# Designed miniproteins, single chains, continued (2), part 96

Each design is a single chain, and the fold is of that chain. pLDDT is the mean over its residues in the fold that is shown.

## One batch from the design tools (miniprotein)

Design m7535
Fold by ESMFold2-Fast:
Structure m7535 (fold): chain A 73 residues (1-73)
Amino acid sequence: SKIDELLEEIERALSEGDFEKALENAKKLLTEYGEELDREQQQKLRLYLQLLASNGYEEAKELLKMLDELVKK
């Protein structure tokens, strides 16, 4: 699926140290497909966003908050 493709691209970018590319794909995944994410996909995205936030990307913190609101509903 497109969601799994984006998750794979995020993981690859993170493994390569390309945090900007990882953030861009995480943002795209959440904004375009956020309501279609299953629980396992939500957990993977949360882990990736937490890693990005730990590396100083403030936008990743905003995306985490957005993801948490989607999971709560």
Scores: mean pLDDT 85

Design m7536
Fold by ESMFold2-Fast:
Structure m7536 (fold): chain A 100 residues (1-100)
Amino acid sequence: SELEELEKEIDEITERLTEIEKKLEEYRKNKKLPSKEELEEMRKELEELEKKLEEIFEKLLKLPDSKRVTLLLARVTVNLGAISFSKRVLENLEKEREEK
């Protein structure tokens, strides 16, 4: 079903976002700066994931109201918040790189 396909896409995006978050936390904890290329790649990926989640959100809003749809909308909202946070962490790492 369309709902099952959207849920799978959210699961895949959540997994990928979690991998990015772990990398960013590792850089922060270890005081290691990623390369300019790695920073650009992570930024582009976060932007792509954000666009996909926004599209999924709009598709979910058009589906009949159900507990499952409500839970998936909540998951998309949480993931969008996580992307915003990750983008801010990335911006701070970029600033630290410019000062060294």
Scores: mean pLDDT 86

Design m7537
Fold by ESMFold2-Fast:
Structure m7537 (fold): chain A 102 residues (1-102)
Amino acid sequence: MKLTPEQQDLLAEAMRKLAERIREIDPGLSDEERMKAVVEAAREILKEFIEKNPNLTKEQLKELVDTLIEGLRLMLRRYGFPDELIDKVVEEVRKYAEELIK
């Protein structure tokens, strides 16, 4: 994806916020509880990102959101989440983002 420097900065900031929220999740929680916490954090960050960028086209928002979701997938793998759980998180977050862009 060929992003402008401004779009790259916005994306980097959103990814930084996601990483911080995921780090705050209690490692003692069950996989199901951890999944719900990650989905909630990701939805909150995505909503904020979309609301703060009303000047972006629907197409540009979709591309940036897709990049954020793929970044989330890589981040969860680094934090030791099982692939099955990551796939469920990504699916729920993607559906939520699709509804917000409508």
Scores: mean pLDDT 78

Design m7538
Fold by ESMFold2-Fast:
Structure m7538 (fold): chain A 88 residues (1-88)
Amino acid sequence: SSLESLAVGKAVGTVLRLMGDQLDGKLTEEKALELVKETAYELAKRSVELAEEAAEFLARQLAKLGVVSYEKALKAGKEGIEKAKAEE
């Protein structure tokens, strides 16, 4: 739904801003990948489809910021989703 897509977009935007603030410009590839995985994992517990959209969006944004490659970030997101699926 449009409301779900907007909620995911806002949550991801907020997470990216919080990453910048909390890490005080010390955002490492490892920390970025962990955050993508955790975000996708939490969203997948509610909706795998929303988690996949969020993982793809996060991967694109982190790649644009030069923090981590799109492929590595997307893989971390997918690992979070698979972890959530394995726990159900």
Scores: mean pLDDT 75

Design m7539
Fold by ESMFold2-Fast:
Structure m7539 (fold): chain A 85 residues (1-85)
Amino acid sequence: SLSREQQQEAYREALVKLARVLQEGRAQGLSVEEIRKRLYETVEEIAKQYNLSPELYAMLVALADAMLESYERTGLAVVEMQPLE
């Protein structure tokens, strides 16, 4: 029941919000688990806002997972304790 324009809007909003979660998590030195939680919460909020189909919801979850994997692959995931400045 969503128009193509509404689906595209949901996708664009997801990209912006998920990127923000990763940027803020990186800046704050958050754990991978905390970032994952925030990414999934963001996907859930968008899914509810736009009343996404299960297929579109699964697509956004996959996007969040891919973004988190990219974050870990760049060595930005907190693996060891770092001194606080």
Scores: mean pLDDT 75

Design m7540
Fold by ESMFold2-Fast:
Structure m7540 (fold): chain A 89 residues (1-89)
Amino acid sequence: NVEELEKALEEVRAMLDSIRAGDLDKARQEMIEAVKEIGKTDLPPSLQVALQMRLLAAFVAAQLGETDDAIRGLESVREEVEKLLEKAK
């Protein structure tokens, strides 16, 4: 569980950096990897789906040019995954 949460966090951070840089192709790949890693965790299924949906929503916001909304959404997901990882240690 810890390893999958750490990988998910790495991909969320990478996605955030890519969106800040305007690299939507790279952000899309990082979103896909973050979604996969979250799906491999032992988190409750409802929480897995909620995090995955929030990642997708942030990417859609970025695609629509709503970069500030995308960044705020991803920062929120990053903080939640960091807290989950801290509790899992």
Scores: mean pLDDT 87

Design m7542
Fold by ESMFold2-Fast:
Structure m7542 (fold): chain A 97 residues (1-97)
Amino acid sequence: MPSKKELEAEALLLGAAALVVTAKKTGSPEGLKRAADLALEAARLAAEVGDLETVRQALELVREAYELAKAAGDEEAARYAEEKRREVEELLRELEA
């Protein structure tokens, strides 16, 4: 049975994915910093319950947010997503240790 944290992590991950899909379709980086924040929050909640799969999915979303921000020429959003990517990678590394 999914825990409350697992369900909250899934909802945040879906929110991040929706923002990434919107950025892909519009070419606009506007939602990408928020997508990175939502993905990191999902990863943190998933990490608390040892859900490696959700942390990996969050990592993929923050990597995609970085690439989309870079392609759009939004250097601030790209740097922000890169910082969030490093935080998610550290969470994943700690869980795999």
Scores: mean pLDDT 85

Design m7543
Fold by ESMFold2-Fast:
Structure m7543 (fold): chain A 67 residues (1-67)
Amino acid sequence: MERERMEKLIDSILKNLSKTLPEEVVEEIRKEAKKAIEESDDTKEILKKLNKIVTEALKKYHEEKRA
């Protein structure tokens, strides 16, 4: 239930990110986010992990591009 909702939410986020980020970066975020969902059933914990995954991937990509 919430797991499937989180997967759809992640897909929506990744769809928006794919307009700005390369497919490879989006794929890595999706992979890590899916693992976070599989490891947790608590929406708060999933969102916390998801936020960390997305932030870390964006920071890495953005810093490399802005250098």
Scores: mean pLDDT 73

Design m7544
Fold by ESMFold2-Fast:
Structure m7544 (fold): chain A 70 residues (1-70)
Amino acid sequence: LPAEVQEEINALLEEGKARGPLESLLATAYAQGMALKELGKLDPKRREALRALGEATREAAEARVREALA
């Protein structure tokens, strides 16, 4: 990963951890999506599959947060 992206991911994970369990869960899913997006730039043949995986991970995390708040 580019250093700037790795720093952004680390900052996001630390902020989520500091805010609470639900925020940490969302931050982890978003960080995974960012990493998969960067991997897609390095492997264009898998770019669409990696993007779809990132979106599915984010949707699952958001659904779990909504369920926990209901």
Scores: mean pLDDT 77

Design m7545
Fold by ESMFold2-Fast:
Structure m7545 (fold): chain A 91 residues (1-91)
Amino acid sequence: GVLEEAEKLLEEAKRALEEAKKLVEDPNVTLEQGIGAALRGMGVAFGAWLLKKKSGDKTSAEAQKILDETIKLGEEAVKLGLEATKKAAAS
C-alpha cells in the first residue's frame, strides 16, 4: 500500500543522503558522482511528492509524515550532490 511505498522511498532517501554526505567529504569526487547523487536525491524527492499528490487525504497521517520526511531528505541529498559537483568542477 501507500505506507509500504512511502517506507521504501524513505529508506532510499536515507541512502541517497548518506552517499551524498560521503561525496562532499571525498577529495577525489568526480562530476559524474556529484551529478549522480543530485539526480538520485531529486528522483526520490519527486517520487515521494508525486505519491503524496496522487494519494491525497486518503493516505494515513503516518504515511503523509513519512512522505514529507522523504521529500526533505531527498532535497538535502540534492543540495549535497550539487556541492560535491561544484567541488569536483573547482579541481
Scores: mean pLDDT 85

Design m7546
Fold by ESMFold2-Fast:
Structure m7546 (fold): chain A 75 residues (1-75)
Amino acid sequence: SADELIDRAVRAFQEGKYEEAVKLAEEAIKVDPNNPRAYATLALVYQALGKEDEAREAAAKIPPGTFVPAVPPPS
């Protein structure tokens, strides 16, 4: 499911596996293209990679007023 892919992407992000996190978030978007959590995760990973334009594009896909749970910082 898209939620399982997002959870895996968040875990990969927390482990510093940014390329894997991007791939998993992109797969989540393919499964559910309207899932704001997938775009929020993708934006965070792109910011960590220094890909500002890609991060901005991903964030723009999140509808205004949509609640997205915060991702805890890496330990």
Scores: mean pLDDT 76

Design m7547
Fold by ESMFold2-Fast:
Structure m7547 (fold): chain A 105 residues (1-105)
Amino acid sequence: DREARIRFLEDLTRSFARLGILYLDEEELKKQLKRLAERLVEELEELGVPRREAQKRALYLIVKTLAEMDMPEEFIKEVAEELGEHLGLEKEDVEEVLEKVFKEK
């Protein structure tokens, strides 16, 4: 089932992001989050998710994980902007993801 595979990949990505937050310094965390997001986007595209949707989903998942782990809001915004740029998202897509995550609190 495609949806089950997507859920598994997203859950795995969330788990790796949480481990990075617990064990890595800020610079290494940012590097690993970029790598993690790229891998998730690639896997979602292989499962037939359109590129921009896959990029937005990866950004949302990582940003939401940072928020759930009580990372500082300023750091979350910085990571979202850097990761969004790295993935090739427009500024408006990044702002939409941030608004959605902060509204869900």
Scores: mean pLDDT 88

Design m7548
Fold by ESMFold2-Fast:
Structure m7548 (fold): chain A 88 residues (1-88)
Amino acid sequence: SLLDTLKKIHEIIDETRNKMLEAIKTKSPEEARKEFDKLIEETRKQVDEIIDNDSTLTPEEKARLRKNVDFELEGLKKVLDKIMEEKA
């Protein structure tokens, strides 16, 4: 269902956020930013697989979910970039 798929997506995004926070803690700012890009790409692939495997979703619902996830991931990157700038 849409709700179940949304919950799975949010769980993956939460895991991605935690990995990004760990990168800030353990890596240089340059290395952390490279890790953010890698994690975002990996997360998009995982989310696409979850969405594609939900046969109950319409094409329109799938498109909206992908767009919303992209927005959330880009927002997360911007917030974490600001945190790194403030610590420098």
Scores: mean pLDDT 83

Design m7549
Fold by ESMFold2-Fast:
Parts: sequence; structure tokens; C-alpha cells
Structure m7549 (fold): chain A 76 residues (1-76)
Amino acid sequence: SLEALQASFAAEAEAARAAAEELAEKAREAIEAGDISMAAAYATAAALLYALAGDNERARRVLAELDELIAKKEAE
């Protein structure tokens, strides 16, 4: 049924959002460690997963926040 498909899609979106949150935290940890390449990779992956979950606003905000933190770290 359509309801069962919507529930399945919602569960996948919820899992993607949880994974995106974990990757965003790993990006912040990589920034603190000075691993800029890994930080950029985690930030991009987090933004992509938020977008795949349908949360395009959070995807843009997270990417912008992490890109700014990376730029600040590189300027040190």
C-alpha cells in the first residue's frame, strides 16, 4: 500500500539523517585534529545524506558551518 511505502521511505530517511548527524560530528572532530581532507570528506557526506533524507535546509546549513570552520582552521 502507499502508506506502507511512505512508512518505509520515512524509516530510510530517518536512518540517513542519523548517519548524517554522526558524519557531521566526525567532521568537527577531524577539524579539531587538523585533518582538513578528512573533515571536508565527512562534511560533504553529511550534507549529501541530509539532502537524501529530504532535509535540504539542514544540508546547506551543515555544509556552510563546516566549510567555515575548515577555512578558519586552514588560516591558523
Scores: mean pLDDT 84

Design m7550
Fold by ESMFold2-Fast:
Structure m7550 (fold): chain A 60 residues (1-60)
Amino acid sequence: MQQEIQDLLQRAKELEEQARQLREEARRTGDKRLELEAQILEGMAALLRGVANFLQSKLK
């Protein structure tokens, strides 16, 4: 359980870093698809953080 929570948070951080890179590239190129891709990765990271928070709550 605890290790699973840490793994979820680590994956969320990785997705957030990838999203940041895509947003920077989108700003440079004006590519709206890169903006959407970054938004998707941010959403996935938020979901993983939500699951981690739920698991922590389940631990009391």
Scores: mean pLDDT 82

Design m7551
Fold by ESMFold2-Fast:
Structure m7551 (fold): chain A 101 residues (1-101)
Amino acid sequence: EAKKEAEKDAEGGKKSAEQMGRSETPEGKVGGALGAIGGALGAKLAAERAGNKEGAEKAEEYMRLTGKYGGLGAVSETPEERKKYGEKAAEYVEKAAEAAA
């Protein structure tokens, strides 16, 4: 079911956002941010496959917000800021999955 696929992708994306928040390397920060975006993108694609246009549009908005906060986290210089942006990115990945349901 599209909802289960979106939830699976969102779990991966949330874990990637958390990994970005905990990472001390540029590669770990960028990789985590990209993983979070991928999770939100998976939700959007699941909604599109299900013919849920409204859910896909909402998931795309949350994917853009995941990208914004993931990017801010990846370039943040302090662990505190990086954790804050990682939490926001994870939150939007989850909202994308909910919208795709």
Scores: mean pLDDT 82

Design m7552
Fold by ESMFold2-Fast:
Structure m7552 (fold): chain A 75 residues (1-75)
Amino acid sequence: SQDALRKAVEAFKAGNYEEAVKYAKEALSDPNATLEQKAGAYHILAQAYYKMGDKEKAEEFRKKALELMDEISKR
């Protein structure tokens, strides 16, 4: 949901990376989430994992965000 994605962004800006991951995953679990919302959630997951030192998860979610952004750009 848009609300969950907003909370993820706010948590990330506050340095609460575990909370950012929680809310980003909540946004992805919404079956009605748009491609833009999913791309935003993956982007937050990538940045939060990078800040927490999990480079492998950061790269995984970065690739997922880029894949969705590519799909959006082809509309």
Scores: mean pLDDT 86

Design m7553
Fold by ESMFold2-Fast:
Structure m7553 (fold): chain A 73 residues (1-73)
Amino acid sequence: SLEERVKKLIEEAKKALENGDYERAFKLAVQLLRLGAVDEAIELFKKIKEKSTDPALQKKAEEMIRFAERLKA
């Protein structure tokens, strides 16, 4: 089901964050956004922005947060 796919992606994204794999966490957050899990995706992009030391990834995460917030409006 869609709910099971969303749960699995959230679990994988949390594991990626714990492992410092912010590139993988970013890709999983994009997949969550595509499935309509907007709030969960925003939360992940925020964590990626605060934990990653890669300026390019921080910028991409900020752009995705802004995009996802507009989807809620």
Scores: mean pLDDT 88

Design m7554
Fold by ESMFold2-Fast:
Structure m7554 (fold): chain A 77 residues (1-77)
Amino acid sequence: LPDLVGKSVEEALKTLSDLTGFPESELREALRNSRVLKGKGPKGIVITFKGDEVYWQQPAAGTAVDETTNVVLARTS
């Protein structure tokens, strides 16, 4: 997982799509509708957006992620 903090929503969603195999459209819908995207394994990614950019991420940059990873996208004001 690269350091996504400060990246735009579109850049973050593209990177997550490339790493997890979820389509960008599914990730965008999950962010819009506050849905969790379920992978095959117990690992998870949580990305919080503020405005049009990534505010916070877990796990830390450098952590391995793949298509077995669950994705949680949240927006804060």
Scores: mean pLDDT 72

Design m7555
Fold by ESMFold2-Fast:
Structure m7555 (fold): chain A 55 residues (1-55)
Amino acid sequence: MVEKRLEEVKKRLENGDFEGAARLLGTLSEEEIERLKEEHPEYATAIENLLAALA
């Protein structure tokens, strides 16, 4: 379920588990990542920074 994965990414970011968040982001599709940024704009910058670090 996409919602559970998106919620888990948010929880990892809130807990400072950036490695765990980045690992989970690597398993999501581009569409799922865009949805997460749309639903939680407060985390959009952190998500973009983690994705840039993975590239």
Scores: mean pLDDT 76

Design m7556
Fold by ESMFold2-Fast:
Structure m7556 (fold): chain A 53 residues (1-53)
Amino acid sequence: SERAIELYNRGNERAKAGDYEGAAADYRAALQEDPDFFPAAVSLAAALEQIRS
């Protein structure tokens, strides 16, 4: 959906800025809009690894 793409793009901008917690929240929101949005799931996993590091 358009909303899922917007949330995913905002998450990517936050991740580029080093805000992995904000990015993870946006990727989760994108998956709530579109549960099959695989790129958001992959990016969420990557953001969570950065938070754990």
Scores: mean pLDDT 86

Design m7557
Fold by ESMFold2-Fast:
Structure m7557 (fold): chain A 71 residues (1-71)
Amino acid sequence: KELEEEYNKLKEQADFYKRMYDAAKAGIEASKDDPDIAATLKETAERFEKLYNEYKQKADEVKAEIDRLKA
């Protein structure tokens, strides 16, 4: 059960960063006529993409451990 809680927390964090990344990308598209805002949003999107990938990997590792213990 502890591993399931850990997985859920990591997945929630990954999903949060994915939503932030998607929002930043939408903001870039909406702000493409303002290069300063677009540049700031691009940096924000890159940071959230990195965090999403990091937490997704951690979540996948915990899920693999849960699956191994149940098998």
Scores: mean pLDDT 81

Design m7558
Fold by ESMFold2-Fast:
Structure m7558 (fold): chain A 114 residues (1-114)
Amino acid sequence: MEAAEAVREALEKHPDAYKAEVRALFLDGEERREVAPAEKAPEIVREAAERGALLITVTFYGRDGTAVVLAFGLNEAGEVVARRSGVARTPEELAALERELSGAALTAVVRARE
């Protein structure tokens, strides 16, 4: 599965999402962060995967104040080998969820990359 496709499917299921934050971690330890309208998230995720991102985390912000978090661990070909998702209802839940899902996806991808 391609990460951009999974993000597009998630966006279709959350039509109230207006903003996305995309964070990408690369093998050299470089981290990139971009905040954009939710509709731009699939494109940003595609570009990060093509550039060799190890981990991509997407946070969709809903107009009702909830946030949907997706974390993807990628192999050397940019294919999804780990996927985690969750919903946060408070800023404190969001911060904890982003850390937990990103950590779990990173652990899985490090094992998958050999």
Scores: mean pLDDT 82

Design m7559
Fold by ESMFold2-Fast:
Structure m7559 (fold): chain A 71 residues (1-71)
Amino acid sequence: DEALKLAKEGKIKEAIELILEKYKSGEISEEEAIEIARKLYEEGLISGRDVVEIEVPIGIEQIKEGLDKVL
């Protein structure tokens, strides 16, 4: 995983940006982006704040899509 390699090199901001860029471009799914973030956190490579920077944009999109189905 490219994001994991960046995080292991101490390039945390670059790893976060890469995950979000791939998600926004459609290269990876919401589930894949969240899984990568959780793996980085579990490995101790990123903080809980860094996880929030990844999961918040993804969660907003998921909520919007869910509401569009109900409304």
Scores: mean pLDDT 74

Design m7560
Fold by ESMFold2-Fast:
Structure m7560 (fold): chain A 60 residues (1-60)
Amino acid sequence: TKEELEKLVKEGYELAKKLHEKGETKKAKEVNDRIVEAYNKEDVEELKKIVEEAKKILEE
């Protein structure tokens, strides 16, 4: 749904911001680029994957 899509995009951007703040600038850029692409394709599953991967990087 559009609401789920927007929620995942917002969460992904927040995670990318945290990655940038942690000094993972390249990974933050990659996450942002992947979010934009997945949003344009309305790919909810890819957005969920991006969010989960970003969370794992932040936990390391």
Scores: mean pLDDT 82

Design m7561
Fold by ESMFold2-Fast:
Structure m7561 (fold): chain A 72 residues (1-72)
Amino acid sequence: MREVAERLRKLAEEVKDKHPFAAQAIEYAADLLERGGDPELALTDLEKFAQMASPEAAKILREAAELVREAV
């Protein structure tokens, strides 16, 4: 899970200037996973944020969710 959290943090850094909301949501998921939190909660939060986001930001949040899914 540390490797997934690092990948999420890199994605957040890449998108933070254009999509600050998506970047913040991804950082929250990374922090949860680094603390040994439930990956299913991270997935649920990312999907919830994607529903509230613009189509472009939602795509980024879905990519973050895919990174979490691949690790479990």
Scores: mean pLDDT 82

Design m7562
Fold by ESMFold2-Fast:
Structure m7562 (fold): chain A 60 residues (1-60)
Amino acid sequence: ELTYEQIKEALTKLGRGKYARSVYNFLKKEKEEGGEINKESFVKIAPLFDVEEEDAEKAL
């Protein structure tokens, strides 16, 4: 499972650190609905926060 700190660090590397809380909250909600907070789910939702999937994958 990805921690908030790992998500924040990844997004900060991409110049999108301001979205860290929103991304983490989105992933937490998805986890409550049967999803997981992992690299795959992070990459899948990254475009919703103006981050390309390829960049999100490399940042982790």
Scores: mean pLDDT 82

Design m7563
Fold by ESMFold2-Fast:
Structure m7563 (fold): chain A 73 residues (1-73)
Amino acid sequence: MAEEYIKKADEALAAGDHRVAALYYTSAASIYLSEGKFDEAIKILEEARKRLAGTPAEPLVDGALASIKAQAA
């Protein structure tokens, strides 16, 4: 489930595939949201944002995080 997508994201990050890593992190967050786990979804996206800071993939994570926070408010 979400944990498998996080593993794939970590593997992509290690390979330097920042965009692919961002897509897997956002997919994991979407799975957490479908399970009602909003805090876990926010946590993984905050971690992804830190890991992808300064890369062209950062806006993908920022957009997903903003959408989730808007729903939680």
Scores: mean pLDDT 81

Design m7564
Fold by ESMFold2-Fast:
Structure m7564 (fold): chain A 83 residues (1-83)
Amino acid sequence: NWEEYYNKGLELYKQGRLEEAAEYYKKALELHPQYWKAWYNLGLVLEDLGRLREAADYFRKAEALAPGRVNGGLRADRLLEKA
């Protein structure tokens, strides 16, 4: 179930296990690609890994799925200024 993968990703991110967190968020998105929170959290993981352009892309995907919920466009713009 995609929810189990998403929750595992959250747990790993909380533990600072960033690459493993990204893998589980991606598994959740393979089953439920419309789940904007997984796109947003994947963006946060990539930002923490210094992969700013990839993070910006995922924040924009989250914003497209849930407009105004994640400030994804504004966050993406800030990251692209730093990249």
Scores: mean pLDDT 82

Design m7565
Fold by ESMFold2-Fast:
Structure m7565 (fold): chain A 76 residues (1-76)
Amino acid sequence: SSAEEEEKKLLEELAKEEGVSVEEVRKRIEELEKEAKELSEELIKNNGELTEEQKKKIERLEAEIARLKEIYEKAK
């Protein structure tokens, strides 16, 4: 699939930029996606109200996503 090919190319470019294995980059992306899902589920449970702990988690996720986007932009 085209999406699968694009993902593979992106992971290879990210691995080159960071000097790490493609597997490590993939694992980090999966961990960030898992955290985002957990925060989404907590928001639903709390009727959309954010706790201070959830706000800190969002800030950390935004920072990590921003860093991955910078690596992605350099790779293209």
Scores: mean pLDDT 68

Design m7566
Fold by ESMFold2-Fast:
Structure m7566 (fold): chain A 70 residues (1-70)
Amino acid sequence: GPARIRELLERHMKGEISQRELAEELGVSQSTLSRRLSEAERAALRKYLEGASPEEAREFFLDEAVRLLS
């Protein structure tokens, strides 16, 4: 579920799990994971350029990545 995806993303960001392990846990290919993370990054950047704070943009990135990987 979304909470588990977010937990795994945060663990990956902390270096606790590899990109391969993250992709395996989510049941997606590494290339799919990379594409979805890039999509979330672009969406967060757009939100930042529209006036969001860096903290709001980071939170939006996580929420968007969870949505795309759900």
Scores: mean pLDDT 86

Design m7567
Fold by ESMFold2-Fast:
Structure m7567 (fold): chain A 66 residues (1-66)
Amino acid sequence: KEELRKELLKLIGEILNIIGDIIELERKLEKTTDPEEIEKIKKEIEELEKKLKELLEKAKELDEKI
């Protein structure tokens, strides 16, 4: 079970990095007034949120096995 815990910690690290990226983009979006930049940032946030959801599902599966 130690190997599963190490894998979970690695996934948690990846999750935290993506959350940080989303927060940074969200703050940039709040200060952005250009419509084209707004659409680009929204799309980037959407892609990161999808990846975050996938990593959370993987972490949940590993946690259930521990």
Scores: mean pLDDT 81

Design m7568
Fold by ESMFold2-Fast:
Structure m7568 (fold): chain A 61 residues (1-61)
Amino acid sequence: MKKYRVTVEEGKDIAFAQALVDNGISILEVAGPGRFIVETDDGELVKKIAESFGGSAEEIP
């Protein structure tokens, strides 16, 4: 699995977290409002979900 730093628009946190649960993506850390660290084997899915919530995702070491 790879780790991703994800940002989403503030106020969309609950809907975004539900989308992660629905897609089986693990939340490792809530780094602040609209900021998450997640772990998944499907980075393209994470990027797509983040973009749908007004944000972005980038792979981290």
Scores: mean pLDDT 80

Design m7569
Fold by ESMFold2-Fast:
Structure m7569 (fold): chain A 71 residues (1-71)
Amino acid sequence: SVQDLLREAARALRAGDYEKAVKYAEEMLKNATTPEQKVAAYHLLMQAYRKLGDEEKVEEARKKLDEVLGA
């Protein structure tokens, strides 16, 4: 479920497994059926990419988050 993926992504972030957190958050987006689920996934992607130092990917996720919130 998306809720299980959210829990695993959060756990990966706490453990410092940032690439694993990205994979779980991407899987959340593939399975997301609500705007709220997409918002959660983009927040996780932004956190993970910041830790990985990928500023371009943080900006991409931020723009997609803004699109979801503007819809």
Scores: mean pLDDT 87

Design m7570
Fold by ESMFold2-Fast:
Structure m7570 (fold): chain A 70 residues (1-70)
Amino acid sequence: KEAEEQQKKQEEEDAAEAEKLAEETFEKALKSTEEEAKQLLEEFRKKVLELNTEIGGIATNKAIKKYEEA
């Protein structure tokens, strides 16, 4: 159960990092032109895919999908 608690903390950290990147990207997009906003969202997508390669963060993909649909 202690090992499961450590894994849960790691998943929460991955999710928090993805959400932070999404928030920063969204703030920049709101202040940019529509074309620039598209580029910022694509850069965010690439960064999260890099995190997924190392950590396997399914949560990061969910965050991207949620913000792209908004």
Scores: mean pLDDT 64

